# Designed miniproteins, single chains, continued (5), part 11

Each design is a single chain, and the fold is of that chain. pLDDT is the mean over its residues in the fold that is shown.

## One batch from the design tools (miniprotein)

Design m16372
Fold by ESMFold2-Fast:
Structure m16372 (fold): chain A 83 residues (1-83)
Amino acid sequence: LMGEFARLLGKLKGQPEEKQKEISEKAKKSYEEFSKKLSEESLKLVEEGLKKAIEYLKQGKVEEALEAVAEGSQKAIEELKKK
């Protein structure tokens, strides 16, 4: 999910394929480190946000995609804080 999101965002921003791959790999690594801090429930909330963001990026809606990621991430943090 995160890799696909980052690749599509890079493509929409006109980045060359090599840069898209680099951005995707860096995003995957950062996400793996971040996801280790999340519960399974919090991780599902981030994944739901990423799925919505990917759908928006496929439509060229970059702003809405970033909002979906932010919303999912905030819900995940709130869920984590409950315990």
Scores: mean pLDDT 74

Design m16373
Fold by ESMFold2-Fast:
Structure m16373 (fold): chain A 70 residues (1-70)
Amino acid sequence: SKYEEKLKELEKLLEKLKEAVKKGDIEAAKEYLKRMEEIGEEMSKDEAPPEVLKKAKEIADEAIEIIRNA
């Protein structure tokens, strides 16, 4: 489904965010988080199923926690 592709994109951005944090590039990590939040907002506006929105939020919350703990 199109939402499965969007969720995979969020997972890819999360991996890039993790790599940026490992390298000490917090500004790059924040830019990846911003893009993840934009994708989540697009999915919400497109009325994605609640299960999909929940998964997107879980991925974004993990990204926020990683940056906060860096």
Scores: mean pLDDT 85

Design m16374
Fold by ESMFold2-Fast:
Structure m16374 (fold): chain A 73 residues (1-73)
Amino acid sequence: EKEKKAEELRKKAAEYSNQADVYERKGDFEKALEYYEKALEYFKQAHELVPSPLIERAIKKIEQRIKDLKEKL
């Protein structure tokens, strides 16, 4: 059950991350930031339920993108 819930949270995180990428490419950095922050929240929840090196790397990458976007705003 926990693994299944973690997978659902990972899918939500990936969806938000993909939407953030679209907004970033369009130059909408405020919306990109909002969606990356949502993605980060879901990845952290998934990692809390089922720790994974893959999710940990995803978290670090998104944290870096959020930092980069804040510097552009």
Scores: mean pLDDT 86

Design m16375
Fold by ESMFold2-Fast:
Structure m16375 (fold): chain A 55 residues (1-55)
Amino acid sequence: DLKEQVIKAIEEIAERDPSLREAAEKAKEAVKAGSSELEDPRAAEVLREAGLKVN
């Protein structure tokens, strides 16, 4: 399941950098909602990096 893989990648990013924890939570909620539209640039960057890892 692609969504599950992306969520796992987001969690790994937050584990490596705790300062990204809030951004990672926003990115995870967007993935769960089926949306790629994020107003927080930091959350958008976390989602992009996670997407590259599962491609």
Scores: mean pLDDT 76

Design m16376
Fold by ESMFold2-Fast:
Structure m16376 (fold): chain A 79 residues (1-79)
Amino acid sequence: MLSEEQLEIIRRSFKLFDKNGDGTIATKDMIPALWEVFSSLGYRPSVQELKALTERADKDGDGKVGYDEFLATVEEFLS
């Protein structure tokens, strides 16, 4: 289970990389966004891990990742 502190880190990171305020992150920004979350939580993911997570998160193939997909991606890595 994610703590309230961990959830707050995830929400803040998502908001920072949601550059146009549309509730999504572009897939090109997913690697740095995930790296910021995991680094803040004390992890050191590889670029290969972040790329694989990004490819799985963009289920619609539209080049955009919503908050629910972003959160699920973080939870998948931490499980």
Scores: mean pLDDT 79

Design m16377
Fold by ESMFold2-Fast:
Structure m16377 (fold): chain A 58 residues (1-58)
Amino acid sequence: MKREKAYEIALEILKRTDQEKAGDGMIELIMKETGVSREEAKEAAEEAVKEVLEEKKK
């Protein structure tokens, strides 16, 4: 559940801010909001980036 929440937070940030890249600030926010490890926060953010890029990829 915490990993799913991290992914959802990352995905919402990326979609709302039109970001296509996971920044350190996003990773830190995910860690603070969900309590996951930095590695898990990074993985969740990277998965969210891939999802956003799939929609914008040409």
Scores: mean pLDDT 73

Design m16378
Fold by ESMFold2-Fast:
Structure m16378 (fold): chain A 76 residues (1-76)
Amino acid sequence: SNLEEAQKLLEEAEKHLEEAEKALKEGDIDTARKHLEQAQKALGEAFDVAPSTLFDRLYELGKRIQELKKKIEEAE
């Protein structure tokens, strides 16, 4: 179902975001960037299949991804 597929994609995006945050804390900017890109891809795919009931979760995750992207750019 669209709901199950969207939930799986959300879980994948969250996992990649957590790995990116961990890599950034360790000073591994390249690894953080790669995981951020994977999180962005999974979030985009989730938006394509997600019912509107998941939109709040998608928007909140998107906000977290944008905040992390800014932190990676500031770390140089």
Scores: mean pLDDT 86

Design m16379
Fold by ESMFold2-Fast:
Structure m16379 (fold): chain A 80 residues (1-80)
Amino acid sequence: MEEAKQYLNEAFRALGLGDYEKAIEYAKKAIELSPDDLELQYNAYRILAKAYSMLGDEEKAKEYQEKADRLRKEIIEKVK
């Protein structure tokens, strides 16, 4: 339960430190461990989009931003 959140926190920390490769690794692990947690997956995809953008991989940055945007829509629909 807490393991996916721990990886998400480590991804945020790595992103803040400019370690974009570690941010990508930790965010991917958080997604892997949380297939049913849409909010956690949304935050992880946002980290992936930003990290890839900072590394100059604009195609992957766009892909993960679009995944995050779709999850945000799903979260809003579930709250109704």
Scores: mean pLDDT 82

Design m16380
Fold by ESMFold2-Fast:
Structure m16380 (fold): chain A 70 residues (1-70)
Amino acid sequence: SAEEEIEREKKIVKEMLLTEFPNIKEEDLEEILELVGKMVEASLKGNDKEAEKYLEETLKKIEELKKEEE
């Protein structure tokens, strides 16, 4: 189901984020996972423009985390 796919993708991204940013704040982690969930849902519904928007927001948040790690 779409919900199972969304949760699977969130779990993968969460594992990646915790590996790369072990000191990530819970609020930042939750925000990124929410954006990933919205991106996957939009993609599964064929809403490419909405999926692209959430992808851009997700990448922006990850880039901000990388700057904090430097």
Scores: mean pLDDT 82

Design m16381
Fold by ESMFold2-Fast:
Structure m16381 (fold): chain A 62 residues (1-62)
Amino acid sequence: GAEENIKKAAEIAGVSAEQARTVVETYLEELQKGASEKQAIKRAAEKAGVSEEQARKVLLAG
């Protein structure tokens, strides 16, 4: 399920499960607001307190 996928994504990206959840939720929220994929990743990383590279790893793994 989604929660299990978030935990796996967190391990792969080297972040906490809470940070991985924040990345996924913020990314989807920003896309709904009309942000580009690049902008959505940047905002998700910022909110989660992780690097853009870590945010990309979370999204790619989940």
Scores: mean pLDDT 83

Design m16383
Fold by ESMFold2-Fast:
Structure m16383 (fold): chain A 77 residues (1-77)
Amino acid sequence: KKEEAEKYLEKGKELFEKGEYAEAARYYGDALDLEPDNLEIQANYYYASSKVFEKAGAVRSARLYLAKAEALREQIR
């Protein structure tokens, strides 16, 4: 189960680096369903979602999700 979450996390990272934010968010979401308490997966999910909202012009939603991702990344640090 943890190994499967890691595969979804890595696939999401690959898609995010290619600018495929919506697909990245989907893979991060699948990983988060497997490991809901994993802060790295949570942070990546919110980051990808913020980019999806940014591309859609939903600036306020993008800022909210970015803030959630940054807060989670500070917890990991």
Scores: mean pLDDT 83

Design m16385
Fold by ESMFold2-Fast:
Structure m16385 (fold): chain A 73 residues (1-73)
Amino acid sequence: MRQQIEQQVQQSLANAEQAARTSLDGVLAAQGQPAPDEAERQAQIDQIVRAIRGGVGPARDAAVEIARELARR
């Protein structure tokens, strides 16, 4: 059972990361902001992934904060 649980966790993290990427792109597009450069984008994705490892709540909060920061002038 342990390996099945570990695989489910890894699958969930991968899905959450993909959802975070899509949500970030959508928010930036809706705000009319240009796509961030690769280095900035990667740093933000790394932060989201780190939050996802902490659980759904932290991941959601981090994604929202990053999106708001990018949307600011």
Scores: mean pLDDT 63

Design m16386
Fold by ESMFold2-Fast:
Structure m16386 (fold): chain A 60 residues (1-60)
Amino acid sequence: MLEEAVKLAEEAAKIALENGISPETAVKAAVETVEKTFDLSEEEREEVRKAAERAVEELL
């Protein structure tokens, strides 16, 4: 489900940032984690990436 995928990506990205991972790597890791957990369309994957990027930006 897209909403759950977005929440997982936001949480994963924030945790990675808090552990000293760079913003770019945190977003990439979050998206990859969500893609392995959820079967996403290309459009849904893009929404997940944007959500992870937004979560990272909010912490900077």
Scores: mean pLDDT 79

Design m16387
Fold by ESMFold2-Fast:
Structure m16387 (fold): chain A 94 residues (1-94)
Amino acid sequence: SVEDEVKRFVTLLLQYVDEGDLEGARKAIEDFLAWAKANASKEELKEAIEDLEGFIATVEAEAARETDPARRANLEALAAMLREMKAELEKVVE
């Protein structure tokens, strides 16, 4: 279920970026972080951190190639929020 939740979460974040809804993206990140802390094992959290590393790299690469300044800014904002989320998860796993 953690893998399915991560896939659902990633899909939702990309939808928020396309809509320009960064408030929705931030809330989705906060909700996922709370859910993961309550429901995921340390091993599942480590897997989620690895998945987030891959997703951040993908978002940053897409931002670098994006020609629309507004969408680029939204992708850069998402990447920054995801890096904050990753740092928070890393503290929980230690």
Scores: mean pLDDT 84

Design m16388
Fold by ESMFold2-Fast:
Structure m16388 (fold): chain A 75 residues (1-75)
Amino acid sequence: MEPRVVLHLPDGSVLELSPEEAAERIKELYREALARAKNLEEMLRAIGLLLRALGLILDAELSGEEVEIDVRALG
């Protein structure tokens, strides 16, 4: 079975997604966070959160285990 991602969103909702669906949702949230960033520090924080979240998805795909990803900080 494809590994599942439990994704915690900025609005407080929790979604159970495939790794592909989770990656697309995280990229969308990242684009929105980057558009709201007022300075380089805020942009770097958004980039760091994106890379960390995508790394967790990759680890889940390689291990076949469920992963929980918190992107509430992107809101």
Scores: mean pLDDT 81

Design m16389
Fold by ESMFold2-Fast:
Structure m16389 (fold): chain A 85 residues (1-85)
Amino acid sequence: PLPTEPDPDLLAQAKQLEKKGEEYYKKGDYRKAGDYYRMAGELYRLSGDLEKAAELYEKAAEAYEKAGDTEKSEELRKKAEELRK
C-alpha cells in the first residue's frame, strides 16, 4: 500500500536538513553534506515521499564520492534504486 500523502512535519524537517546539506556542499564539506542529505532522504522516506527520498540518497552518494567515501556512495546509490523499484 502506498501512502496517500507525505507527513508534513517530517517534510518540514527533511527540507531543513536538505538545506543544511546544500550549505555544507557549497562550503566543500562533502562528508557533512552527505550526512545531511542522507538524513533528509530518510525523513522523506518515512513521510512517504519515496521519489524525493531517492533523490536525496543520490545527492548524498555524490557528496560521499567527492569526500572519497566510495563505499558509502555505492550503498546510497543502491538504496535510491531500491526505492524506485
Scores: mean pLDDT 82

Design m16390
Fold by ESMFold2-Fast:
Structure m16390 (fold): chain A 64 residues (1-64)
Amino acid sequence: MELSEEEKEEIKKRLLALAEKLVEQKDYEGLEKLIELLRETAEKYPQLREVAEEAIEYAKKLLE
């Protein structure tokens, strides 16, 4: 099953916004948990793998 490009972009925007919110709140533990959840999502839902991997990369950069 493949998602539309628009659906993938919307999901990506929401994930990036969540990561940014966690950093603004200095909730680095929450950000690490989000990265773990995104890794599990990429394994369980191949159709979301690309979006999840991009969100993980973004979240890791925020931790630097």
Scores: mean pLDDT 78

Design m16391
Fold by ESMFold2-Fast:
Structure m16391 (fold): chain A 55 residues (1-55)
Amino acid sequence: PEVVTIEVPGSVSLEELLKILEEQAKEEPDLEILEVKEDYIVVRVGDKIYVIVLK
């Protein structure tokens, strides 16, 4: 799978980002939250993997 890294400013809370992703996962059958850590979230969308890093 293709891996894409996205950096998000630390002003965005991990909890807020996770809520948005959980809401999207309910609407998109191909969206899956794979991993949640203190400073990053790994999400699969279709055949792509997104690593969202909080700076």
Scores: mean pLDDT 77

Design m16392
Fold by ESMFold2-Fast:
Structure m16392 (fold): chain A 65 residues (1-65)
Amino acid sequence: MEEKKERIKKLAEEGGFTLTDEAIDLLVQKVGDDEEAIRKALQKLFEKTGNKKTITKEDVEEVLE
C-alpha cells in the first residue's frame, strides 16, 4: 500500500503537481489499487482541475465522483 502511494506522489510530481495524503487515499479508494486505473484518474484530475499546484481530497471527490 505504501509503495503505491509513493508511486502516485511521483506521478503527480512529474506533472508539476502535489497530492495530499488524503487525496491519495481517496483516489485509491475510488479507483482501486490498479496502477493503470490510478494513472487514468490522475490524468482526469489534471485535465479537470486546471492549473492547481496542490490537488486535495475535495478535488478527487468532485472529479472522480
Scores: mean pLDDT 74

Design m16393
Fold by ESMFold2-Fast:
Structure m16393 (fold): chain A 56 residues (1-56)
Amino acid sequence: MLARAVSDFTATDGGEISIKKGEIVEVLAETDDGRWVVRTQDGRTGLVPSDHLEPI
């Protein structure tokens, strides 16, 4: 599934990645704590809050 960042997000722990508003990411998995495992177009993989992402 593809999703678009609706706002900037800055990673605060080692499991998270930073994304910028308008960035398109691939959603690999959903977690039960409101975060999604995503892969960016440049090959980074990590957790991002689902409220910062809009499914396409």
Scores: mean pLDDT 82

Design m16394
Fold by ESMFold2-Fast:
Structure m16394 (fold): chain A 87 residues (1-87)
Amino acid sequence: MEEEERKRLLLEIEIQKGMALIRLGVLNTTYSKITDEEEKKKLEEEKKKLEEILKRLEELEEKLKKGEDLEKIKKEIEEITEELNKL
């Protein structure tokens, strides 16, 4: 029961990490093509947020492997998913 939920949450973290990395890749490509300094600053802010999300996901993966509270981890994943979708 707990093992299956852990595997599901690990998969969700992996999916969110994948989505964040795709967005970061697109952002880096866009950044290299634009010449407007204000737009570059906006992209730098989005990049920083994506890097923070990736760090949080890596920390959650470590916590999940250490056997921390599944409900707490699930809530944090949901919050990260919402933040990522708002970017």
Scores: mean pLDDT 80

Design m16395
Fold by ESMFold2-Fast:
Structure m16395 (fold): chain A 88 residues (1-88)
Amino acid sequence: SSMERKRREAEEVRRKAEGGMRALLDGARANAALGDLEGARAQLEALRDLAREAVRRTAELDPEVAEETRRVGEELLAEAEAVVAAAE
């Protein structure tokens, strides 16, 4: 059905965005470990932008997947914020 197609598309968007956000979190951790606070903050800002865009895109396709996308983004953002805070 068209609803099932939209849900599958939204889940694909969420999976790809989660992968990108995890890569940015790994980048923030690497920069923080090297004492590059500016680099760590740049990765955190990129993660925030990706999380917002992923929620926007999934909300157009499936509200339940958008809510899951928001939760995943919030979890990864909290981890990245903690990484940056610990490096200050």
Scores: mean pLDDT 90

Design m16396
Fold by ESMFold2-Fast:
Structure m16396 (fold): chain A 68 residues (1-68)
Amino acid sequence: MTKTIKIPKEELDKLEKMVEEGAPREEIVKEVERILRKEAGDSLSDEEIRELAELIADYLIQRAKEKA
């Protein structure tokens, strides 16, 4: 699966703030899904958006834990 998307820095910053504020993983995944849907639109299926959202959320959560 060769799909390249980019999440705007401002959206990533927002997600990082949510993680730092202690938002649950599910909440972060949902927010990433909304962002990906908005940015990628018709370029990605719902399934692809979900999978990418989980990967991105996991990455952000891991990074935040490293800071603490």
Scores: mean pLDDT 74

Design m16397
Fold by ESMFold2-Fast:
Structure m16397 (fold): chain A 76 residues (1-76)
Amino acid sequence: MADEELAREGVEEIRELAEELKSKTSDPEALLRIGTAEGIGLIMIGVAKATNLPAEEIEEAKRKGIELVKKAYEEA
């Protein structure tokens, strides 16, 4: 279903972005921040999916997760 697909795509996009950004830094604090942001993003999508939120809320969870990961990298 579309909601299932959106959740899967969101998880993949967050993981891919986090892996890419981790490869661009050697700062252990930045690596920890990126990993933490990745985890939070995945939890947000998981909660939205588990509570049967509409597709728009799943997309919002994905967007927030991506923003958290990007911001964690910018702190490096």
Scores: mean pLDDT 79

Design m16398
Fold by ESMFold2-Fast:
Structure m16398 (fold): chain A 80 residues (1-80)
Amino acid sequence: ELYEKAKEALKNNNIPMAKFYLDEALKQDPNNPEALVEKGRRLLAAGKYEEAIKYFEQALKVDPTNEEAKKLLEEARKKL
């Protein structure tokens, strides 16, 4: 539910609320692969490539078949 609230906030361009719900979702479930990918995506957009890589690697540790996480991980690594 917290991750769903984060997605709704992102759709409504409410970045502070999206960040709040995303951080809360990861505090409640640190292994939520969707929340991990979204956190990594936000860090990648902010230019925080090493931090983004850690979140994508955690997402792939939880779900190795996540193609989006693999793609974003490669993108982040190319920026280093």
Scores: mean pLDDT 82

Design m16399
Fold by ESMFold2-Fast:
Structure m16399 (fold): chain A 101 residues (1-101)
Amino acid sequence: SDDFVELLVEEAEREGKVEKLKELIEKALEGDKEAQREVAVLLSGFAVRHKDDETARWVQSWMLLELGKESSAGVKGTKEDAEKALELIKKLLERLKEKLK
């Protein structure tokens, strides 16, 4: 996942999106559900484009288990699975924020 972080930072720098990405990550880490959804879509799309199936799976788990629990559609995972996905994504977001400095 170090390669994933480096590639995403390089893409953000190339596209002039560093400040927007940093702001979204900070809001997501503070528990803003809208920012978390936007970051999840961004990370999922990037992981798929770079064939990082493991990162894509954890982002999907985070979206379905943590964010999906708030939907009327009744998408439910276990609390433990949701907490694991959230912790892994939180660590990924903290690493991204560190590299975007």
Scores: mean pLDDT 68

Design m16400
Fold by ESMFold2-Fast:
Structure m16400 (fold): chain A 67 residues (1-67)
Amino acid sequence: SAAAREEAERILREAEERAVRLIIQGDYDGAIAVLEEALARLEKLDPELAARLRRGLESMKQVAAQN
């Protein structure tokens, strides 16, 4: 539904803002945790948006694994 999509987009934006702040502070693990929490909520609201977040999270984990 449109309401579920709007709520999912709000959750994603808030999680991305928090993740960026954590990365700037050097807390990469904290950023990943925040995005994983958001992903769990998005999977129930909007599977398409959840898939996009999952791809971004995979990219972040790859960068962390290479460090």
Scores: mean pLDDT 84

Design m16401
Fold by ESMFold2-Fast:
Structure m16401 (fold): chain A 92 residues (1-92)
Amino acid sequence: SELDELFARMRELIEEAVKILNEILKNGKPLTDEQIERLKAIIDELRDVLAEVEKLSEKYPLTPEQRQLVREARLIIDQIEDTLKKNEEIRK
């Protein structure tokens, strides 16, 4: 289903974001331009996926597992935004 495809994509984006964030945490260095661009792209795509899921959830109730994945996606967006803001402060 379209909803299943959206959740599969959401999971892929979360997994990619977690890998990048873990690498950043281990290195303790300022973010590379490539990391910044990838994280921004992930946020934009996660927001688009979340908007589509929210629209479809009006017609098709989400399962508890799907609701948890939505919460995880929102948390990852917040963590990425915080990471990007802190990096901007270090670069100044």
Scores: mean pLDDT 85

Design m16402
Fold by ESMFold2-Fast:
Structure m16402 (fold): chain A 79 residues (1-79)
Amino acid sequence: MENLKKAAEKALELAQSPDPLDREIGLTFLSMLLALAIREKDKEALKIIQETAEKGLDSPDPEVRAELKRILEEAKKAL
């Protein structure tokens, strides 16, 4: 799943951007990857998304942390 791992990492980079619009785009992209992984029942994808969201939980923006925590919890429930 090299392409998915790169996509998830790019989404996290955007979510940690100093630009609020880039943060929103990154969070939206990661949420879309989560929805696709749940739909496809792709456990490897869910694990990658879980690990990626967990890396961002120390982000300084509380809205980013809250959304990443939501993504993390949904990925865990789908595994």
Scores: mean pLDDT 82

Design m16403
Fold by ESMFold2-Fast:
Structure m16403 (fold): chain A 80 residues (1-80)
Amino acid sequence: SKEEKLEEFKKKLEELAKKIIEAVKNKDVEEVEKYRDEFFELYEKAMEEFKDDPEAAKKVEEIVKEIEEKVSKEIEELNE
């Protein structure tokens, strides 16, 4: 279902976000770049999948924004 696909997308992005944060903690620039690329590839694939569904596409954008804000906050906390 559409809702199931959106939930799976969110879960995959959250898992990649955790990997990005872990790579930042380990100062592994190569791993950070790798997981960021995978993050954006998933985003592009989701936007293509929902290109004819503006309501679902908006939910994809909201999920990405929420996760990006969470990652930024956690990275800021690492620099305290």
Scores: mean pLDDT 84

Design m16404
Fold by ESMFold2-Fast:
Order: structure tokens, then sequence, then C-alpha cells
Structure m16404 (fold): chain A 60 residues (1-60)
């Protein structure tokens, strides 16, 4: 897919996964409809090393 994801869309997916108690690459990938590899790339593009790091930024 050639769809471009915005940081806000990625952060919303992470926030929803965190609210459900599942802040994992799998849960975020399922919400965005992409592979876990794509989620890892999107996180790197945002400057986050992991879902846990991005989730911690949302919790602060």
Amino acid sequence: SSREWTPDEILDAIERALAEGRPTLRAVAERLGVSQATVRRLLRDMGAASIAEAAARLAA
C-alpha cells in the first residue's frame, strides 16, 4: 500500500492499544491494518525506538 501515515494516526493507534492493555507492535499493526515491520518503520520515522517508548510519551 502507498498510504502515508501521520504521526497523529500512529499515536492514536498506540493510545487505543495502551487503553486496552495491549501496547504492542501487533496491536498497533492490527489497528492500522499494516504489518509489524511497517509499524517499526513508522516508529523510527517518529524518533521512537519501540511501542513502549511511544506509549510512555503518551502517558507523560
Scores: mean pLDDT 76

Design m16405
Fold by ESMFold2-Fast:
Structure m16405 (fold): chain A 68 residues (1-68)
Amino acid sequence: SAEDRALLAERGRILSETVEHLRAQGRTLEAAAFLEYASELEEKLRAGEISPEEMLRELRRKAAEIHA
């Protein structure tokens, strides 16, 4: 659906911006850990353990911690 596409686009934006932020600061191991965390959330989504909205909420929470 258009809503699902918007949620996936937002996920991609959060990933790109957070990874770029970390790499620009030389925090390459943290960038790798963030991508691994995002992959784990995607696996939970595919398994039906979380909703797309829950995945985005968790991803935003982790990104906010990184930017704090």
Scores: mean pLDDT 85

Design m16406
Fold by ESMFold2-Fast:
Parts: structure tokens; C-alpha cells; sequence
Structure m16406 (fold): chain A 82 residues (1-82)
């Protein structure tokens, strides 16, 4: 079942985003590593965001966390992936 966050499906890829990012992808792109972790935890634990969705470049939120150097977020996303 889809979970709705702020009037959008939590797993919806934004059609206005050129990269096709979900809310979880956007959380992984936050430059503040602690804020990125807190946002991603809320999206995964409270809203059950799908961590396996790929953007238009074939990148998951995990891939983006590695690109951004956020190792704490990468560990959380890896544990949430099945």
C-alpha cells in the first residue's frame, strides 16, 4: 500500500525533478549529514519509504549518500534495503 507524505505518494518520483528523485533521494542530497540522517530515518521508519527506487540515472538514495560522503546515512539505507 502507498504511504502519502505531504499530499504525495512517499515513493513517487517527482515528475518536475529532472533527475526523477523521490523524497528519500532528496534527503540523501542534504549537505548537513545529521539532518540528512534524521530526514531519511523519518521517511523510512515512519512513512516506510522504499529505499530501492532508482532515479533517472539508475541511482538509489544509498548511491547518492555515498556520492555525498554521508557514511552514516549509507549504513542506514543499506540495512533498510532487502
Amino acid sequence: ASVVYNGKDINQQDPEDTEGNTLLHNAALIEDSLLAVERARALIEEFKADVNIQNKFGKTAFDLSLDNGNEDLAEILQKAAE
Scores: mean pLDDT 75

Design m16407
Fold by ESMFold2-Fast:
Structure m16407 (fold): chain A 62 residues (1-62)
Amino acid sequence: SKVIAKVVKDYTAKSSEELTLKKGDIVEILEILDGEWVKVKNLKTGEVGIVPKEVLEVVEVK
């Protein structure tokens, strides 16, 4: 099953493991990490990285 989320806040990566996202981007949640961080794939760029869960809103579970 795929979990799709919408970016609700701009986020700028602060390390090489983090992903920069723009409000309105659509991501796939790949893994929920310890604490407030999730591993995502940006569906427009194909880039993978970690972001704070708080910048995402789950839209669809497939």
Scores: mean pLDDT 82

Design m16408
Fold by ESMFold2-Fast:
Structure m16408 (fold): chain A 99 residues (1-99)
Amino acid sequence: DPREHLEAAKEALRAGDYDKAVEHFEKAIELDPNLPEAWALLAVVYALRGEFEKAADYLVKAYQLDPNLPAVKAATRFIQAIVDGNEEEARRALEELLA
């Protein structure tokens, strides 16, 4: 079930275990490539790792699937806040993503 991997990845992300989060998000999209939340959160993990080209590529995939999904909007705000050095906005967007 791709949703089980999505929830495991979100839990790993809350714990700061980015390697485990990536593994579970990649497994979720392997099982269901049409899961925009998984692509959006994978973009967030790569942005947290400073890998902005990968983050942008994954965010584009999420956007193509569902640009109006709350997770896609929050991931976009999070990545923009990280790029801008806006720690308060990044924290708010990440809290929305992991709620």
Scores: mean pLDDT 87

